# Designed miniproteins, single chains, continued (3), part 21

Each design is a single chain, and the fold is of that chain. pLDDT is the mean over its residues in the fold that is shown.

## One batch from the design tools (miniprotein)

Design m8699
Fold by ESMFold2-Fast:
Structure m8699 (fold): chain A 88 residues (1-88)
Amino acid sequence: EEEIKKLLEEAKELAEKAVELARRLELGNEKLTPDVAREGIELAQRALELLDKVIELKGGKVTEEEKELREKAEKAIEVLQKALARRL
């Protein structure tokens, strides 16, 4: 299904962007601001929404790849929420 492939690819891109923002903040290479942290959280949350839709369209079947993407997005949210709380 073209829709499933498109949603999964979009979820991967969003999750990778959120992970990269979290990584840069952890390494101190990115300015820690509420806006940057919120942007990363929104990207990761959107990735999780798309993953949920992909799983729904597949009748509840979850692959290891989809599980790994969820874990990456959730970890990125955790890191970014911690950064946001410290800044605010």
Scores: mean pLDDT 78

Design m8700
Fold by ESMFold2-Fast:
Formats: C-alpha cells, structure tokens, sequence
Structure m8700 (fold): chain A 91 residues (1-91)
C-alpha cells in the first residue's frame, strides 16, 4: 500500500529527528523521554512493515531495537531499555 509506505517514510524521518534531539539533549530526563519516543516510533515502523507483508524489514527493525536496548542498559538507561524490550515483546 502506497499509504502505508508513505506512513513508514514519515516515521523514519521522525525517528531521525528524535535521534538528533536525543544526542543533543543535556538534561537526563529529557533524553530519557526522547529515547522512549525513539523506541515507540521504531515499534510502529515494525508493525507497519508487518502490515505490508515485509516481515524481513520488520525483523531488521526489531534487531536494531534489541541492539539499542542493550546499548542503553550499558549506558545506565535501564528503564528505557526495559520499555524498549516490552515494546518488542508486544510486537
């Protein structure tokens, strides 16, 4: 569906913007909020790829989310990492 592909493209753009904002954030609470929004946006992209029948692309997004969760846990963002893992389990 062209509409689903357009929605995925918009979410990819949003994900890139959120990543830039999170990297620039100096306040830990604001950074955690942005990182949670990144996880939510990635989960939505994975859901839309599944709706398109692109299980291969959904699996890649899920793999990237797992890597992000592991990195965030090592950086001390334990709550965000647990939230990302919960979103993955609900996919």
Amino acid sequence: SAALEARIAALQAQLNELATQAQAATDPKEKEKLLKQIAETAAEIARLYRQLGRDDLAAKVIADMKELAEKLEKEGFTEVAEYARKLIEEL
Scores: mean pLDDT 90

Design m8701
Fold by ESMFold2-Fast:
Structure m8701 (fold): chain A 70 residues (1-70)
Amino acid sequence: AELSADDVLTGAKTVGETIAALAKVDPAIAEEVAQLTNGKEAAPVSSLSDAEKATVLGLIEDAHAQALST
């Protein structure tokens, strides 16, 4: 499945689902997201604070630039 930053931010994916999808593309970024959102894996991404969303979005954009944007 293809991930877009927009889909993640609309709450279509939980944090855990986003981490699992990122792990298939870039496991290093997936691990960083997991550490930053530890304890919120079951929560929708839209429930994160603005600072947490910005961090997760930045990591997703980096993963997209490396693999998902191809």
Scores: mean pLDDT 64

Design m8702
Fold by ESMFold2-Fast:
Structure m8702 (fold): chain A 79 residues (1-79)
Amino acid sequence: MKEELEKLLEELERLGVRDYLAGRISVELANELGRLMKEIEEGKLNEERAKELIARLRESGADELADKFEEVVKLAKEL
């Protein structure tokens, strides 16, 4: 489970960098994603902020990134 979460977080980071470099997400969204990912790695899931970020990512057209982050959040809740 923890190894699966780590792999999902690495994939999420790569997708975030891709979408930031493509101009799909703002610096603010990229920074918020990085912050929430770090908190999840530390075993601290903020579900409210995660839901807010997912909505903002979808609004920006970053649906694949949002889907991957939802997957990370679901797995983190099971730990």
Scores: mean pLDDT 84

Design m8703
Fold by ESMFold2-Fast:
Structure m8703 (fold): chain A 97 residues (1-97)
Amino acid sequence: QKEETIVSIVTSGLTSLKEKYDSLSLEERRKKLLALLDQIQEVLGSTPSGKDLRIVAKEIKNFLDSNPSIKSDLLSDLRLSVGGALRLNLELEGVDL
C-alpha cells in the first residue's frame, strides 16, 4: 500500500543520508535531502492528503529521535528545505523547525 511505500522511502532515504553524513559537505547534505524530499513529493502527488503528510512527518520525527548524533544538523537542514504543509505536519508531531 501507499503508506508502506512512503515509510520505506523516508526511512531508507534518511538512513542512506546518515551513512554518508560525515563524508558529505554541508551543500551535498542539503542537495541529497532536497532530492529525498522531491522523491517523497513524487509519491505523494501534487495535492498530498493530510494523512500521507502525517505519515511522512511521523517517520522523520522517529528518525530524528533515533539518531541524536545528527539530529541538530538534520533539523537545521530541514528548516531550510521543508515548506508548506509538510512543515506544519512536522510541527504537529512536535518537531521544532
Scores: mean pLDDT 81

Design m8704
Fold by ESMFold2-Fast:
Parts: C-alpha cells; structure tokens; sequence
Structure m8704 (fold): chain A 110 residues (1-110)
C-alpha cells in the first residue's frame, strides 16, 4: 500500500472524529496530529500508534494505544483507532471543559 494514501485516510477519519466529538461532547479544544513512517520490508502489517493527552484544570493524563492490521486491511486499524479516540474523548468530556491532543503515527511496510 502507498504510505501517503494510508496516512491521508487515517488523517481524514481521525480529524473527522475529533471534530464530531468536540461539537457533540462540548470539549474545549481538540488538536489532531497524524504522521507516517515506513516500517522495515520484513513487516507485513500497518501499525497505528495513538497518544492521547487530556488536560483538565492544569492536570494532564496520557493514554497510549497500538493497533495493527495486515497491509491489505489497513482500514481496520484506522477504524479501531477511531473507536479508541472517540472513547477517550467521551471520558475526557465527563471531566468538564477538557483540552484533548491526539498524536497518531502510522507505520506502513515498504
């Protein structure tokens, strides 16, 4: 699969989820960063690493998730990442006017 294609699909899905959750759940701020990296040729899976930072009343909490799927099924990893991000944002919203930063790194086999 093409690195640029996978990264742009992940970015679109995750940014859409972040915007929807901000509007629906009343989060104060949502920032999304998505980057792509090539994995070694011996790898057959796309890997998506998600770091979520939640800030409420000057306190920060960090959550880290990792999702993998065969390269031909990379959309499954994107879907699982979106679900985890939505769940983390929903939990953040229960704290009140929280700020959420989502950092996603997508690893695609060469």
Amino acid sequence: VDLKEVVEEAREAIEAAGKDMKETMGLKEVKVEVEGKLAPKSKKNVEIEVEIEVEHEGKKEKYKYKFTAPAEDYRKAIEEAVVAIREAMAKAAKLGPAKVKVKVTVYVPE
Scores: mean pLDDT 81

Design m8705
Fold by ESMFold2-Fast:
Structure m8705 (fold): chain A 77 residues (1-77)
Amino acid sequence: PSGQEILDAVINEVAKALQSLGVDEKDAWLAARHFVLGEMSQENINAYRKAIEAAGGDGIKLSLTMSDAAEKALDKL
């Protein structure tokens, strides 16, 4: 797979995990891009804050959820 295909797979899997916490599709995607690519727009930051709220304010839980999703995506490649 290309580097872009790998990044897309990881972003998609992280976004799915965030949606499972109750984050809407758009905010899950923006938060996943912030986590995977370091995108720092105000929209990415706002989406990431909403993801923290969906995790009950638990930043450690959020980080583990996203890291586990990223690892699962890489294992499938």
Scores: mean pLDDT 84

Design m8706
Fold by ESMFold2-Fast:
Structure m8706 (fold): chain A 85 residues (1-85)
Amino acid sequence: MIELELRDLPPEELKEVEKLTEELKKKYEEHKEEIKEEVIEFAKKNLELAKELANKIVPEEYAPRESQLSGNAVARFLLEIAEEE
């Protein structure tokens, strides 16, 4: 089982990450057909690199604090997808 660094986040920020994960799944749909398999492979083999890649796929559109939560949320949904596959 792949573990997320989200365990180090406060409970309130974990809930925020869950909310952002749902929002990011909407944006992911736009790239799903092209990127899905490549992203899943990276998530399975390199969770650390998957987090960095996720930040590249989803452009920074949020405040600096929010962008960090967004990155973790993207890594989280990638992890969920990797475990489902």
Scores: mean pLDDT 55

Design m8707
Fold by ESMFold2-Fast:
Structure m8707 (fold): chain A 123 residues (1-123)
Amino acid sequence: DIDELIRNGEAVSEIKRLLARLSREFDELDIRKLLALLYALNRPRVPLSPEEAAFLDELAKRVPNLDILYADDETVLQVLDALEEHFGVTLSEEVRQAILDEIEWMRKNGIEAFLKYLEELES
């Protein structure tokens, strides 16, 4: 549950874990969970921890528009670059392209439907 991770102050550590996994092996579910966490942190339904708020403030210094699910490809790649630098991970071109493709699919098929699907799957 994405909201439970945010409520427990665990969202930043989960993003780090997902990025570390994606740097080793392609996994579509890890990509979807990463995007859901980034979306939920930028549009929180539960209070952010101080660590989560500080993380968003740090990303915002590099990329003013953090809404990656509504951003252009250049902005998405800038967010990925900021995440790679922040956590000391490197994503392959294949993973970066898969993230762009997933965001395009979400924009065409409705982000709200995707988030509802994740909530129902994890609940």
Scores: mean pLDDT 78

Design m8708
Fold by ESMFold2-Fast:
Structure m8708 (fold): chain A 74 residues (1-74)
Amino acid sequence: SLEEALAYARKGKEYYEQGKYEEAAKYLKQAGDLFFEEGRYVEAAVAYDEALKLEPKDEEIKKNLEKALQAANA
């Protein structure tokens, strides 16, 4: 749900502000997945981009970011 996506994004931001970058990346990735399921492609791309900055070698996040950007521009 959109509510669940927003909750994960908020929790990811809270972990980031606490310096808990591994937890932040996990929550932001999940927020991206949930935003994408809801057709919120811009918000999904933002969440994936933030997660990828924390985990730059995560190929799944990179792939999902590319898909979200393509969907947002359609």
Scores: mean pLDDT 89

Design m8709
Fold by ESMFold2-Fast:
Structure m8709 (fold): chain A 94 residues (1-94)
Amino acid sequence: SAMLEEALAEIERTKEELRRRAEEEIARTKDPQLQAELRKSLESLLAALDEVAAELRRNPTPENVAAARRFIAWARQMFEREVAELREREAQLE
């Protein structure tokens, strides 16, 4: 199904975008605790996206494709929120 294949490709593209953004932010901070927290947030989001992909393969309905796309948007937003929070914490460190 072209619709399923496109949605799965979008999930994989999003996972690569999140990895790249995490690498950029990890490279910017020198605090090992903040680096660890960012890696943990990335790992959780990547695992959730893998679960969404698995569910799409089991139930490739238009409704589930739409839900997956909403989840992709949410995952991107959540990651940037985590980045912003960690930057605020870094600014408070001595």
Scores: mean pLDDT 87

Design m8710
Fold by ESMFold2-Fast:
Structure m8710 (fold): chain A 81 residues (1-81)
Amino acid sequence: MTNEEKMEELLRRLGSELLSAIRNKDYEKAIETFLRLYKELSEIDPEAARKEMEALLKLVEDIDPELAEKLRKAYEEAEKE
């Protein structure tokens, strides 16, 4: 399996879980799933991971802007290590 295929599978699986958590207004699970996705993607390709996380944040902003702000703060904190 290529790195591209691995990232696509992770985005489909964890992205699906993230959307489900958002629909259920389970913000704790949404944040947890988002950070798990970032960690797993970063282990494959850190540069591509950043682009995918920014795309997901933009998508979430259209659905729930308050959650998107919480996710962005968690993402920035994780990047600082």
Scores: mean pLDDT 80

Design m8711
Fold by ESMFold2-Fast:
Structure m8711 (fold): chain A 81 residues (1-81)
Amino acid sequence: DEAKRKAIEELEKAAEAAENGDTKEALEHLKKAARHSMELPEDVRREVLELIQKANDALLNGDGKKAAEYARKAAELLRKA
């Protein structure tokens, strides 16, 4: 599934950017991950979007490490789906 692969790629990029303190880059990758996730089955989509929102909230609170953890958790959820 192309949408699933693209969402995983963007989530991994978001995690790397967040760990490097590049908040703008991380937010852009989370937005792209959310866009690709809209093409996924509803149950998977809902859980992934919730994790993306948590990553976004962590970035806005200055917690890049926590944001990366949520982004990687979303990517792992997609790999298992």
Scores: mean pLDDT 87

Design m8712
Fold by ESMFold2-Fast:
Structure m8712 (fold): chain A 84 residues (1-84)
Amino acid sequence: MTLTAAERAAIARAATNPAVAEAVAEYRAGADLEALAARLFESGRATAGELGAALYAEGLISREQLVQLEIDEGVRLLKEVVLK
C-alpha cells in the first residue's frame, strides 16, 4: 500500500500544523478519534482530512476510518452552515 501524491502533500501540510501533531500525539496516548476530529473542527485549527492523512500514514487508522472522518466533518459543516 503506497501513499498518493495528494496524501503525501496532506502529510507535509500536517507536519507544519502543530494542532495536527498534537492530535496525533493524543491519539497515540489513547484519545478517542471522533472526539479529536470534532475538537479540531470546532477549533478551526485543522481539517479531519489532515488528521486522517497523518494517522493513516502512521498506520494508526484504516482507510475506512479515514473516509469516515471526512464524512463526519461534512456533517459537522452542514450543522454549522445549514442547521445552525
Scores: mean pLDDT 70

Design m8713
Fold by ESMFold2-Fast:
Structure m8713 (fold): chain A 61 residues (1-61)
Amino acid sequence: VEEYSTITVVVPVEKSVEEAKRKAEELAYQKANELGAAIVSAETRVLPDGSVEVTATLVRA
């Protein structure tokens, strides 16, 4: 049993959804590392405005 938190990263799509998703995931990992936490799950969605949103669930290391 550990406490969980979430972070959300939004990246606009310039060239492809794949590229935006990769950038969002990289930013999520960077934020988790700064918080001293590990990502245990992540959910990706494409927003109506064409942006990609990654919501990561964190557990503190």
Scores: mean pLDDT 77

Design m8714
Fold by ESMFold2-Fast:
Structure m8714 (fold): chain A 99 residues (1-99)
Amino acid sequence: SKQEILRLIALILSLIGLQFDLELLNVSEEDKKIALEALEFAREKVMEALNEEDIEEVKRLLEEAIEKLEEALKKVKDPEAKKILEEAIRLLKELLEEL
């Protein structure tokens, strides 16, 4: 539906915003790399979901994005980097529950 497409677009924009926030943080290069890679992966999966007509495939792509972000959350040490990953996970889970 048009509402589902607009929600996916809003999620992509939110993930881009979180990537900019992360780049401005004074965190280790290791944590920054891990978190940025996970956010970029999540954004790519949400962009793939925009081209899917099957709702179960959309859900699968969002679940893959969540899994990658949760793996990154276990690896990063900085509390501020963790907050950004937790917010990305929250936004993805919120959308997934509404589908």
Scores: mean pLDDT 88

Design m8715
Fold by ESMFold2-Fast:
Structure m8715 (fold): chain A 61 residues (1-61)
Amino acid sequence: GAFAAGKGAAIEAGAGPEGAERAGLYASQNDADGAAKATQEGGTPDEKQARGAGEAALSLS
């Protein structure tokens, strides 16, 4: 589902565990911006990678 896709994408983008969990939650709510922000807050991933992770999560839902 969207949660697993968002969490997985955030981890691949370099997010830490807490950020990845939050990215999954936002993805499950169809919030790509929230997922991307959570990915960035979970570590030091590039903004482009974080944004891509959020968009990818919604695409895989």
Scores: mean pLDDT 69

Design m8716
Fold by ESMFold2-Fast:
Structure m8716 (fold): chain A 71 residues (1-71)
Amino acid sequence: SEIEKLEEEAERLSREALRAYLEGRYDEAAQLVKKSHELLAEAYRLKGKEEEAEKMIERGEQNAAQILSLK
């Protein structure tokens, strides 16, 4: 399903973000974390959960900002 594809892609980007983070590539890690949460937000929208989607966007932005603070 479309939801499953979005969740799988989000998980893939999350794993890539962790690798980038461990390698000290904080800009790339922050971008990947943000994109992962955007895909999760879209999955929530397809489930009719708009409030949960908005929370995913906010968490992605907060997590990205936290990663960038490590520079």
Scores: mean pLDDT 89

Design m8717
Fold by ESMFold2-Fast:
Structure m8717 (fold): chain A 71 residues (1-71)
Amino acid sequence: MKITAAQLDELFAATAVDGRVSRAAFREALRTQLGLDDEALERAMKAFAVADRDGDGTLDAAEFREFKRFV
């Protein structure tokens, strides 16, 4: 995947509300802003689920840092 950490940081900053990004908003941003196909989206959303330690369906800055390790 050619997605850089900087692109992911910009995406988080653009989609986060109160320092957190929701699963649905992040998936849509990856699809529309970074152009990910269904296979890449499935892989990214699996990484999101692993990084979402509290299972609340959102990532804070610390969880997002872990997400970036998987993509």
Scores: mean pLDDT 78

Design m8718
Fold by ESMFold2-Fast:
Parts: C-alpha cells; sequence; structure tokens
Structure m8718 (fold): chain A 63 residues (1-63)
C-alpha cells in the first residue's frame, strides 16, 4: 500500500465526505455506470463504419 502525503489527503477527503456527501456520491456512481456503456457503443460504431465521427456524434453521450 502507498503511504504518500497525497494518498493521506485523498483518504481524509473520503472520510470527511462520510457524512452528507455520501448521498451525492451514490448518485454519481449510478451515472458513471451508464456512461461506461457508451464506450462499448463507440467501439462498435468505429468497427462497423469508417465514418465513425458522423454516426458517433449523434449517439455520443458522456453523462
Amino acid sequence: SEGRSQSSTNSSKGTYEGGPETSGKKGKESAEKNGLDSEKVQQNAIKGAPNGPEESGRNAFQS
């Protein structure tokens, strides 16, 4: 395990958010999961069509 100062700061932030911020974190986790699916679609579009950016632009979602 890494014991750098930056790691401590990050850990402290997580503990500090253990209160009300925990609720917000859960919502963001769900949104992130949905975003991951977009990457799969992007790769499929590129593989199927050389003009990926044209079709990708229509279905390109980040959030």
Scores: mean pLDDT 46

Design m8719
Fold by ESMFold2-Fast:
Structure m8719 (fold): chain A 92 residues (1-92)
Amino acid sequence: SKVEEYLKKFKEELEKAVELGYISEEEAEKLYKEFEKLVREYSKEVTAEQAAKIAEAELLLKLALEHPEDYTLDEEEAKKALEEIKEKILKE
């Protein structure tokens, strides 16, 4: 399944982030579970690729907001970025 392929890819990206010290193992597990939930829900209405792109963008923005030491993104900027990403993906 393409959904399972995107879930595996995201898990590998999270494992690299843990190895580099950007996030904890607990944070990685939390992000993976949220990503899986979002991908599975969005894939009911859009393609697996579109669902994965939207889910990843949403979670990366959330991660940036939770790590201000590494990122300078504010909550309003994150909301605007996610809306623009969704519109761009859905127009394809």
Scores: mean pLDDT 78

Design m8720
Fold by ESMFold2-Fast:
Structure m8720 (fold): chain A 55 residues (1-55)
Amino acid sequence: AELEAVRERIREGLRIANEYFKEQGLEPLSDEEIERVAERLAPATLAGRAWARQQ
């Protein structure tokens, strides 16, 4: 459940970044690329957030 919430946050962030890319005339990320990034980074992001909570 928490891991899926982190994936959704990454997806939302990348979709916002895509609007910025379009404004700059850059190629936006595809939905498949967004999914790959979310799957790859979510476990590391969750671990980093857990580590940060101990600060």
Scores: mean pLDDT 73

Design m8721
Fold by ESMFold2-Fast:
Structure m8721 (fold): chain A 81 residues (1-81)
Amino acid sequence: HHHHERHKIEELIEEIKRRAREVAERARKLGDDETARQVEEVERISVRRIRESSVEEAERILEATKRQLDDLLRRSEKRAK
């Protein structure tokens, strides 16, 4: 149904925003403003792409974005030591 697809897209957008906010906050606490800025840019790009995508494509974008955010945080944490 048409309404089901819109609801799924909104759920995926909220998940991206939640993940990005968490990672950006952790990077800022480590003093890594550059990584926090990159996370915010990744969020903006991913949200825009998801809004323009099918549900299937949006789910792939979510999975790729989650991996990218995890990688950014991991690199930030390694530099903080």
Scores: mean pLDDT 83

Design m8722
Fold by ESMFold2-Fast:
Structure m8722 (fold): chain A 96 residues (1-96)
Amino acid sequence: MLSEEEKEIMRGLLERLFKEADKDGDGVISFEEFLEAIEKYAKPDRPLTEEEIEKIKEMFKKLDKDGDGVVSLEELLKAFDEAEDPLQFIKDLLGE
């Protein structure tokens, strides 16, 4: 169980990751943009493994409820807020 303060910290981390992925500033990100942001921002010191890429892909599919290939910040934050385990949500999002 995360405290309200820990949830706010993690929400801020998600917003920052989204901003790094959303290079065009259009308010949505593709899977490729999200993967690149994780590689460059969250894990810049090594390449992502195939297992990490698959976990990130499955998480992205869960967030992409419309099936249009993009995810909005609102969809990402809503999924985080509705997660039974917010820490596991973040780990899954990063391919851990």
Scores: mean pLDDT 75

Design m8723
Fold by ESMFold2-Fast:
Structure m8723 (fold): chain A 69 residues (1-69)
Amino acid sequence: MSAERFLNIETLVEVEGLPPSDDEIALAVEIALDPRFAGEVKGRVTTTENGKTTVEEFSTRSVYLQEKL
């Protein structure tokens, strides 16, 4: 069943050229684990060190933004 709105967690934990801040990661995890939202969350953490870019993926409870009338 499709959710009304879908929150893109990648925008909260992805920073081009720099690792995401602890606050950004904490916020994304907090939203993902919030019992208000159910399902699976897939996000990406992009880290650049010594000119090498590494992408880490995580998966936990999905989060979606439900807009009320």
Scores: mean pLDDT 47

Design m8724
Fold by ESMFold2-Fast:
Structure m8724 (fold): chain A 68 residues (1-68)
Amino acid sequence: MRFSEEEWGVLSELSMEVIEHAVKATVAKERGDLEEYERHKKETEEAAELLERVEAAARAGGDVAAVL
């Protein structure tokens, strides 16, 4: 595996954050609350972007903490 235990822990935590925001966005959309949907969708996108940056830093052997 390409990730250390510390790196994997951070990636797992961020993955859970993405899932939590995505679930909230889905629930808001099902309720027809477009404002809440857009807010949670933005939070999902921001969390996913951070996850991608952390993963890229880990794959490059860089400092994961510097990206957080």
Scores: mean pLDDT 76

Design m8725
Fold by ESMFold2-Fast:
Structure m8725 (fold): chain A 94 residues (1-94)
Amino acid sequence: SKTSLTEKELEEAKKQVEREIEELKELLKKEGEEALAERIRAERDAVVAAWEAKVKNEKERQLAELRVEMIEALENGDLEAAKEKLLKMLELIK
């Protein structure tokens, strides 16, 4: 759970960026610059998607690693190690 951005914080940041893009798009359309507004929106959407993918991939990678380690501990009959890995997984998703 100790990522630089939580899912809620990322969602709020996305909504803020979406609002700013829509405001800019409205202003540029009034000026007749519709194509420019669409390009600016696409570029900012790409930045938001890259941040979202980075956070998701980091969490998913760490969860996958811990899950593999937990399974290995269970196969070896090490219940204490398995519990430790499970607690780390639970901490990561908080």
Scores: mean pLDDT 68

Design m8726
Fold by ESMFold2-Fast:
Structure m8726 (fold): chain A 90 residues (1-90)
Amino acid sequence: MDQELADEAEAAVAPIREELEKKAAEAGAEVKALAAAGKLKEAEILKLKSTVELLREVLEALREAGASEEVLKAVEEEIKKAEEALKEAE
């Protein structure tokens, strides 16, 4: 939400950005293929599952880079929201 927090998070994940973008693109392509095949529930579950996995990788990279507690907390809250959504979708 805050531009300053977003800039800090972006700098901290820079070393793994390309790999995160590739994983996000691959997951997005699979979600789109499932949705196109009419498998809407499977598409939603895969989207939430890949979101949780990507956010966890971002959190780990942020911790290793020494990101601020505010940035770490924001990512942890997003992971929690995605996990709650995944639990409801299952």
Scores: mean pLDDT 76

Design m8727
Fold by ESMFold2-Fast:
Structure m8727 (fold): chain A 58 residues (1-58)
Amino acid sequence: MTKEEFLELARKAEALGQYRLAAGNYALAGEDDKALAVLERAGFPEEQIAAFRAALAA
């Protein structure tokens, strides 16, 4: 898949309330800030957001 395809999948997943899938696809598209923002807006615990942020930095 291309970067653009991952962004489309991320937006569709977000619209369907599939926030984990949306965050993963934003990260695959290189949009790390958008991936983290989706998890924060969806109310994920800070511990899970911090773990996701650490994975993006690896």
Scores: mean pLDDT 81

Design m8728
Fold by ESMFold2-Fast:
Structure m8728 (fold): chain A 75 residues (1-75)
Amino acid sequence: MARVEELLEEARRYVEKMRELLERDAPISEVEAEAQKLVLTADELRNESKDPAVRAEAVRLVLEAAEILREAKEK
């Protein structure tokens, strides 16, 4: 149970870091590195929890990361 909460916090921190990098006009490679970490963490969340709410949040975070990556590529 604590593991799922830790993974959710970690995933949210990766999204926050991606937004910070985007705002600072950091190289796309740095944004992509954080996105990769998020995808791995979201996959672990999906494997660790069968709770529909946790799975929905993991999907939401992955979609948010994809949107940030799209914005970074279009700059």
Scores: mean pLDDT 82

Design m8729
Fold by ESMFold2-Fast:
Structure m8729 (fold): chain A 109 residues (1-109)
Amino acid sequence: AAAEAELLARMTVADARGGLRELIEKYQKKADEGTPEQAELYRKAAEHAQRALDALDSLGTDPVGAAREAIKHAEEAARYLKQIGDTEEAERFLRSVRAGVAAAVALLA
């Protein structure tokens, strides 16, 4: 049923938003506890993750522009995480954001 597909899509978007919030909190904390060089990379990762989250919230107004911004900022956050050595977390994060963007776009169709 269409209602079941919509529920699964809403859950996928909620999971992506939750993962973004958890990543922001985790890396802001790591920035406060890390070396100055690591702190800069973690802050940049958290800033780009926040911008990806903000873009997901803007999908209802500008679906195409917001989807591009969400993916762009997720890729930048992942790039900073890979520089610090968090490669597995970066790849899981990117997959989650891409799935969330696809689900959110489907909900708007």
Scores: mean pLDDT 82

Design m8730
Fold by ESMFold2-Fast:
Structure m8730 (fold): chain A 80 residues (1-80)
Amino acid sequence: LEEKIKEEIKHVKEIYELLKPYLSEEQIKVMEQMVEEIEKVAEDSLRNKESWEEYQKKLDEVIEKTNEELGELHGKELGV
């Protein structure tokens, strides 16, 4: 479980670094917050010995929140 979580966190960070040059400062802030929340979820899940399924559910909640925030930023930029 720990190994799978660590690989997923590493993958998310690698994708973020690849996307970073194409993101606005506001989008970077939202993405950095997402990475921090994902790391916290991983730490909590490992500490509490949660299942992979429980970890994935929490991860999905973080991703959904981030997508909503990014969607709001995109809508604001289109309005300018």
Scores: mean pLDDT 72

Design m8731
Fold by ESMFold2-Fast:
Structure m8731 (fold): chain A 76 residues (1-76)
Amino acid sequence: MMTEEQIREFIEQARETLAYFKANPDTPLEALERAIELLRKAIEWMKENNAPQELIEELEKILAEVEALLAERKAR
C-alpha cells in the first residue's frame, strides 16, 4: 500500500527519469513507452485511492511531457 510519502518519492523519481530521457536522445523508444505505461498505472492507482489532486496533477504533467517527447522522437 503506497503512502503519500511514497507517492512523493515516485514523483521525484519520475522527474529524474524525464530529465534523463531529455538528456539522452538515443534512449530507446520502448523505454519511453514503458515509462508512459507506469505513469498511467500510477495515476489510475492515485485516483482510485483518493490521493491529493495536486499530486495527481504533478504526475499528469510529467506524463504529458514524456508523451510529447515520445511523439517528437517518433516524428524524426
Scores: mean pLDDT 83

Design m8732
Fold by ESMFold2-Fast:
Structure m8732 (fold): chain A 97 residues (1-97)
Amino acid sequence: MEEEARREIERLAEEIGKALGDPEFGKEMKEFMLRMMDRLLALAPPELRPEILETLVEGLRRVAEAAKAGASKSEVVAMLVGTVLRAVGLLVDGELA
């Protein structure tokens, strides 16, 4: 699951960069998302890790679809931040429940 999620994040970030005509932005997004994934997984109990991975991958798929549909870089960044915040929310809810 983690290896598949990592590959999917890399692929989706490349697609986003291509759709926006900015491969450097795609590379920066890839590095950011992979770091967030690693950090969130390190903080998460084992039972939450699949949900965190699914949240990040599904969120990034939506960002890629939006970019292909003509979303601006600012819209893409906002959607990306929203995806990370949703994944962080899973950790907070898991600790408070």
Scores: mean pLDDT 84

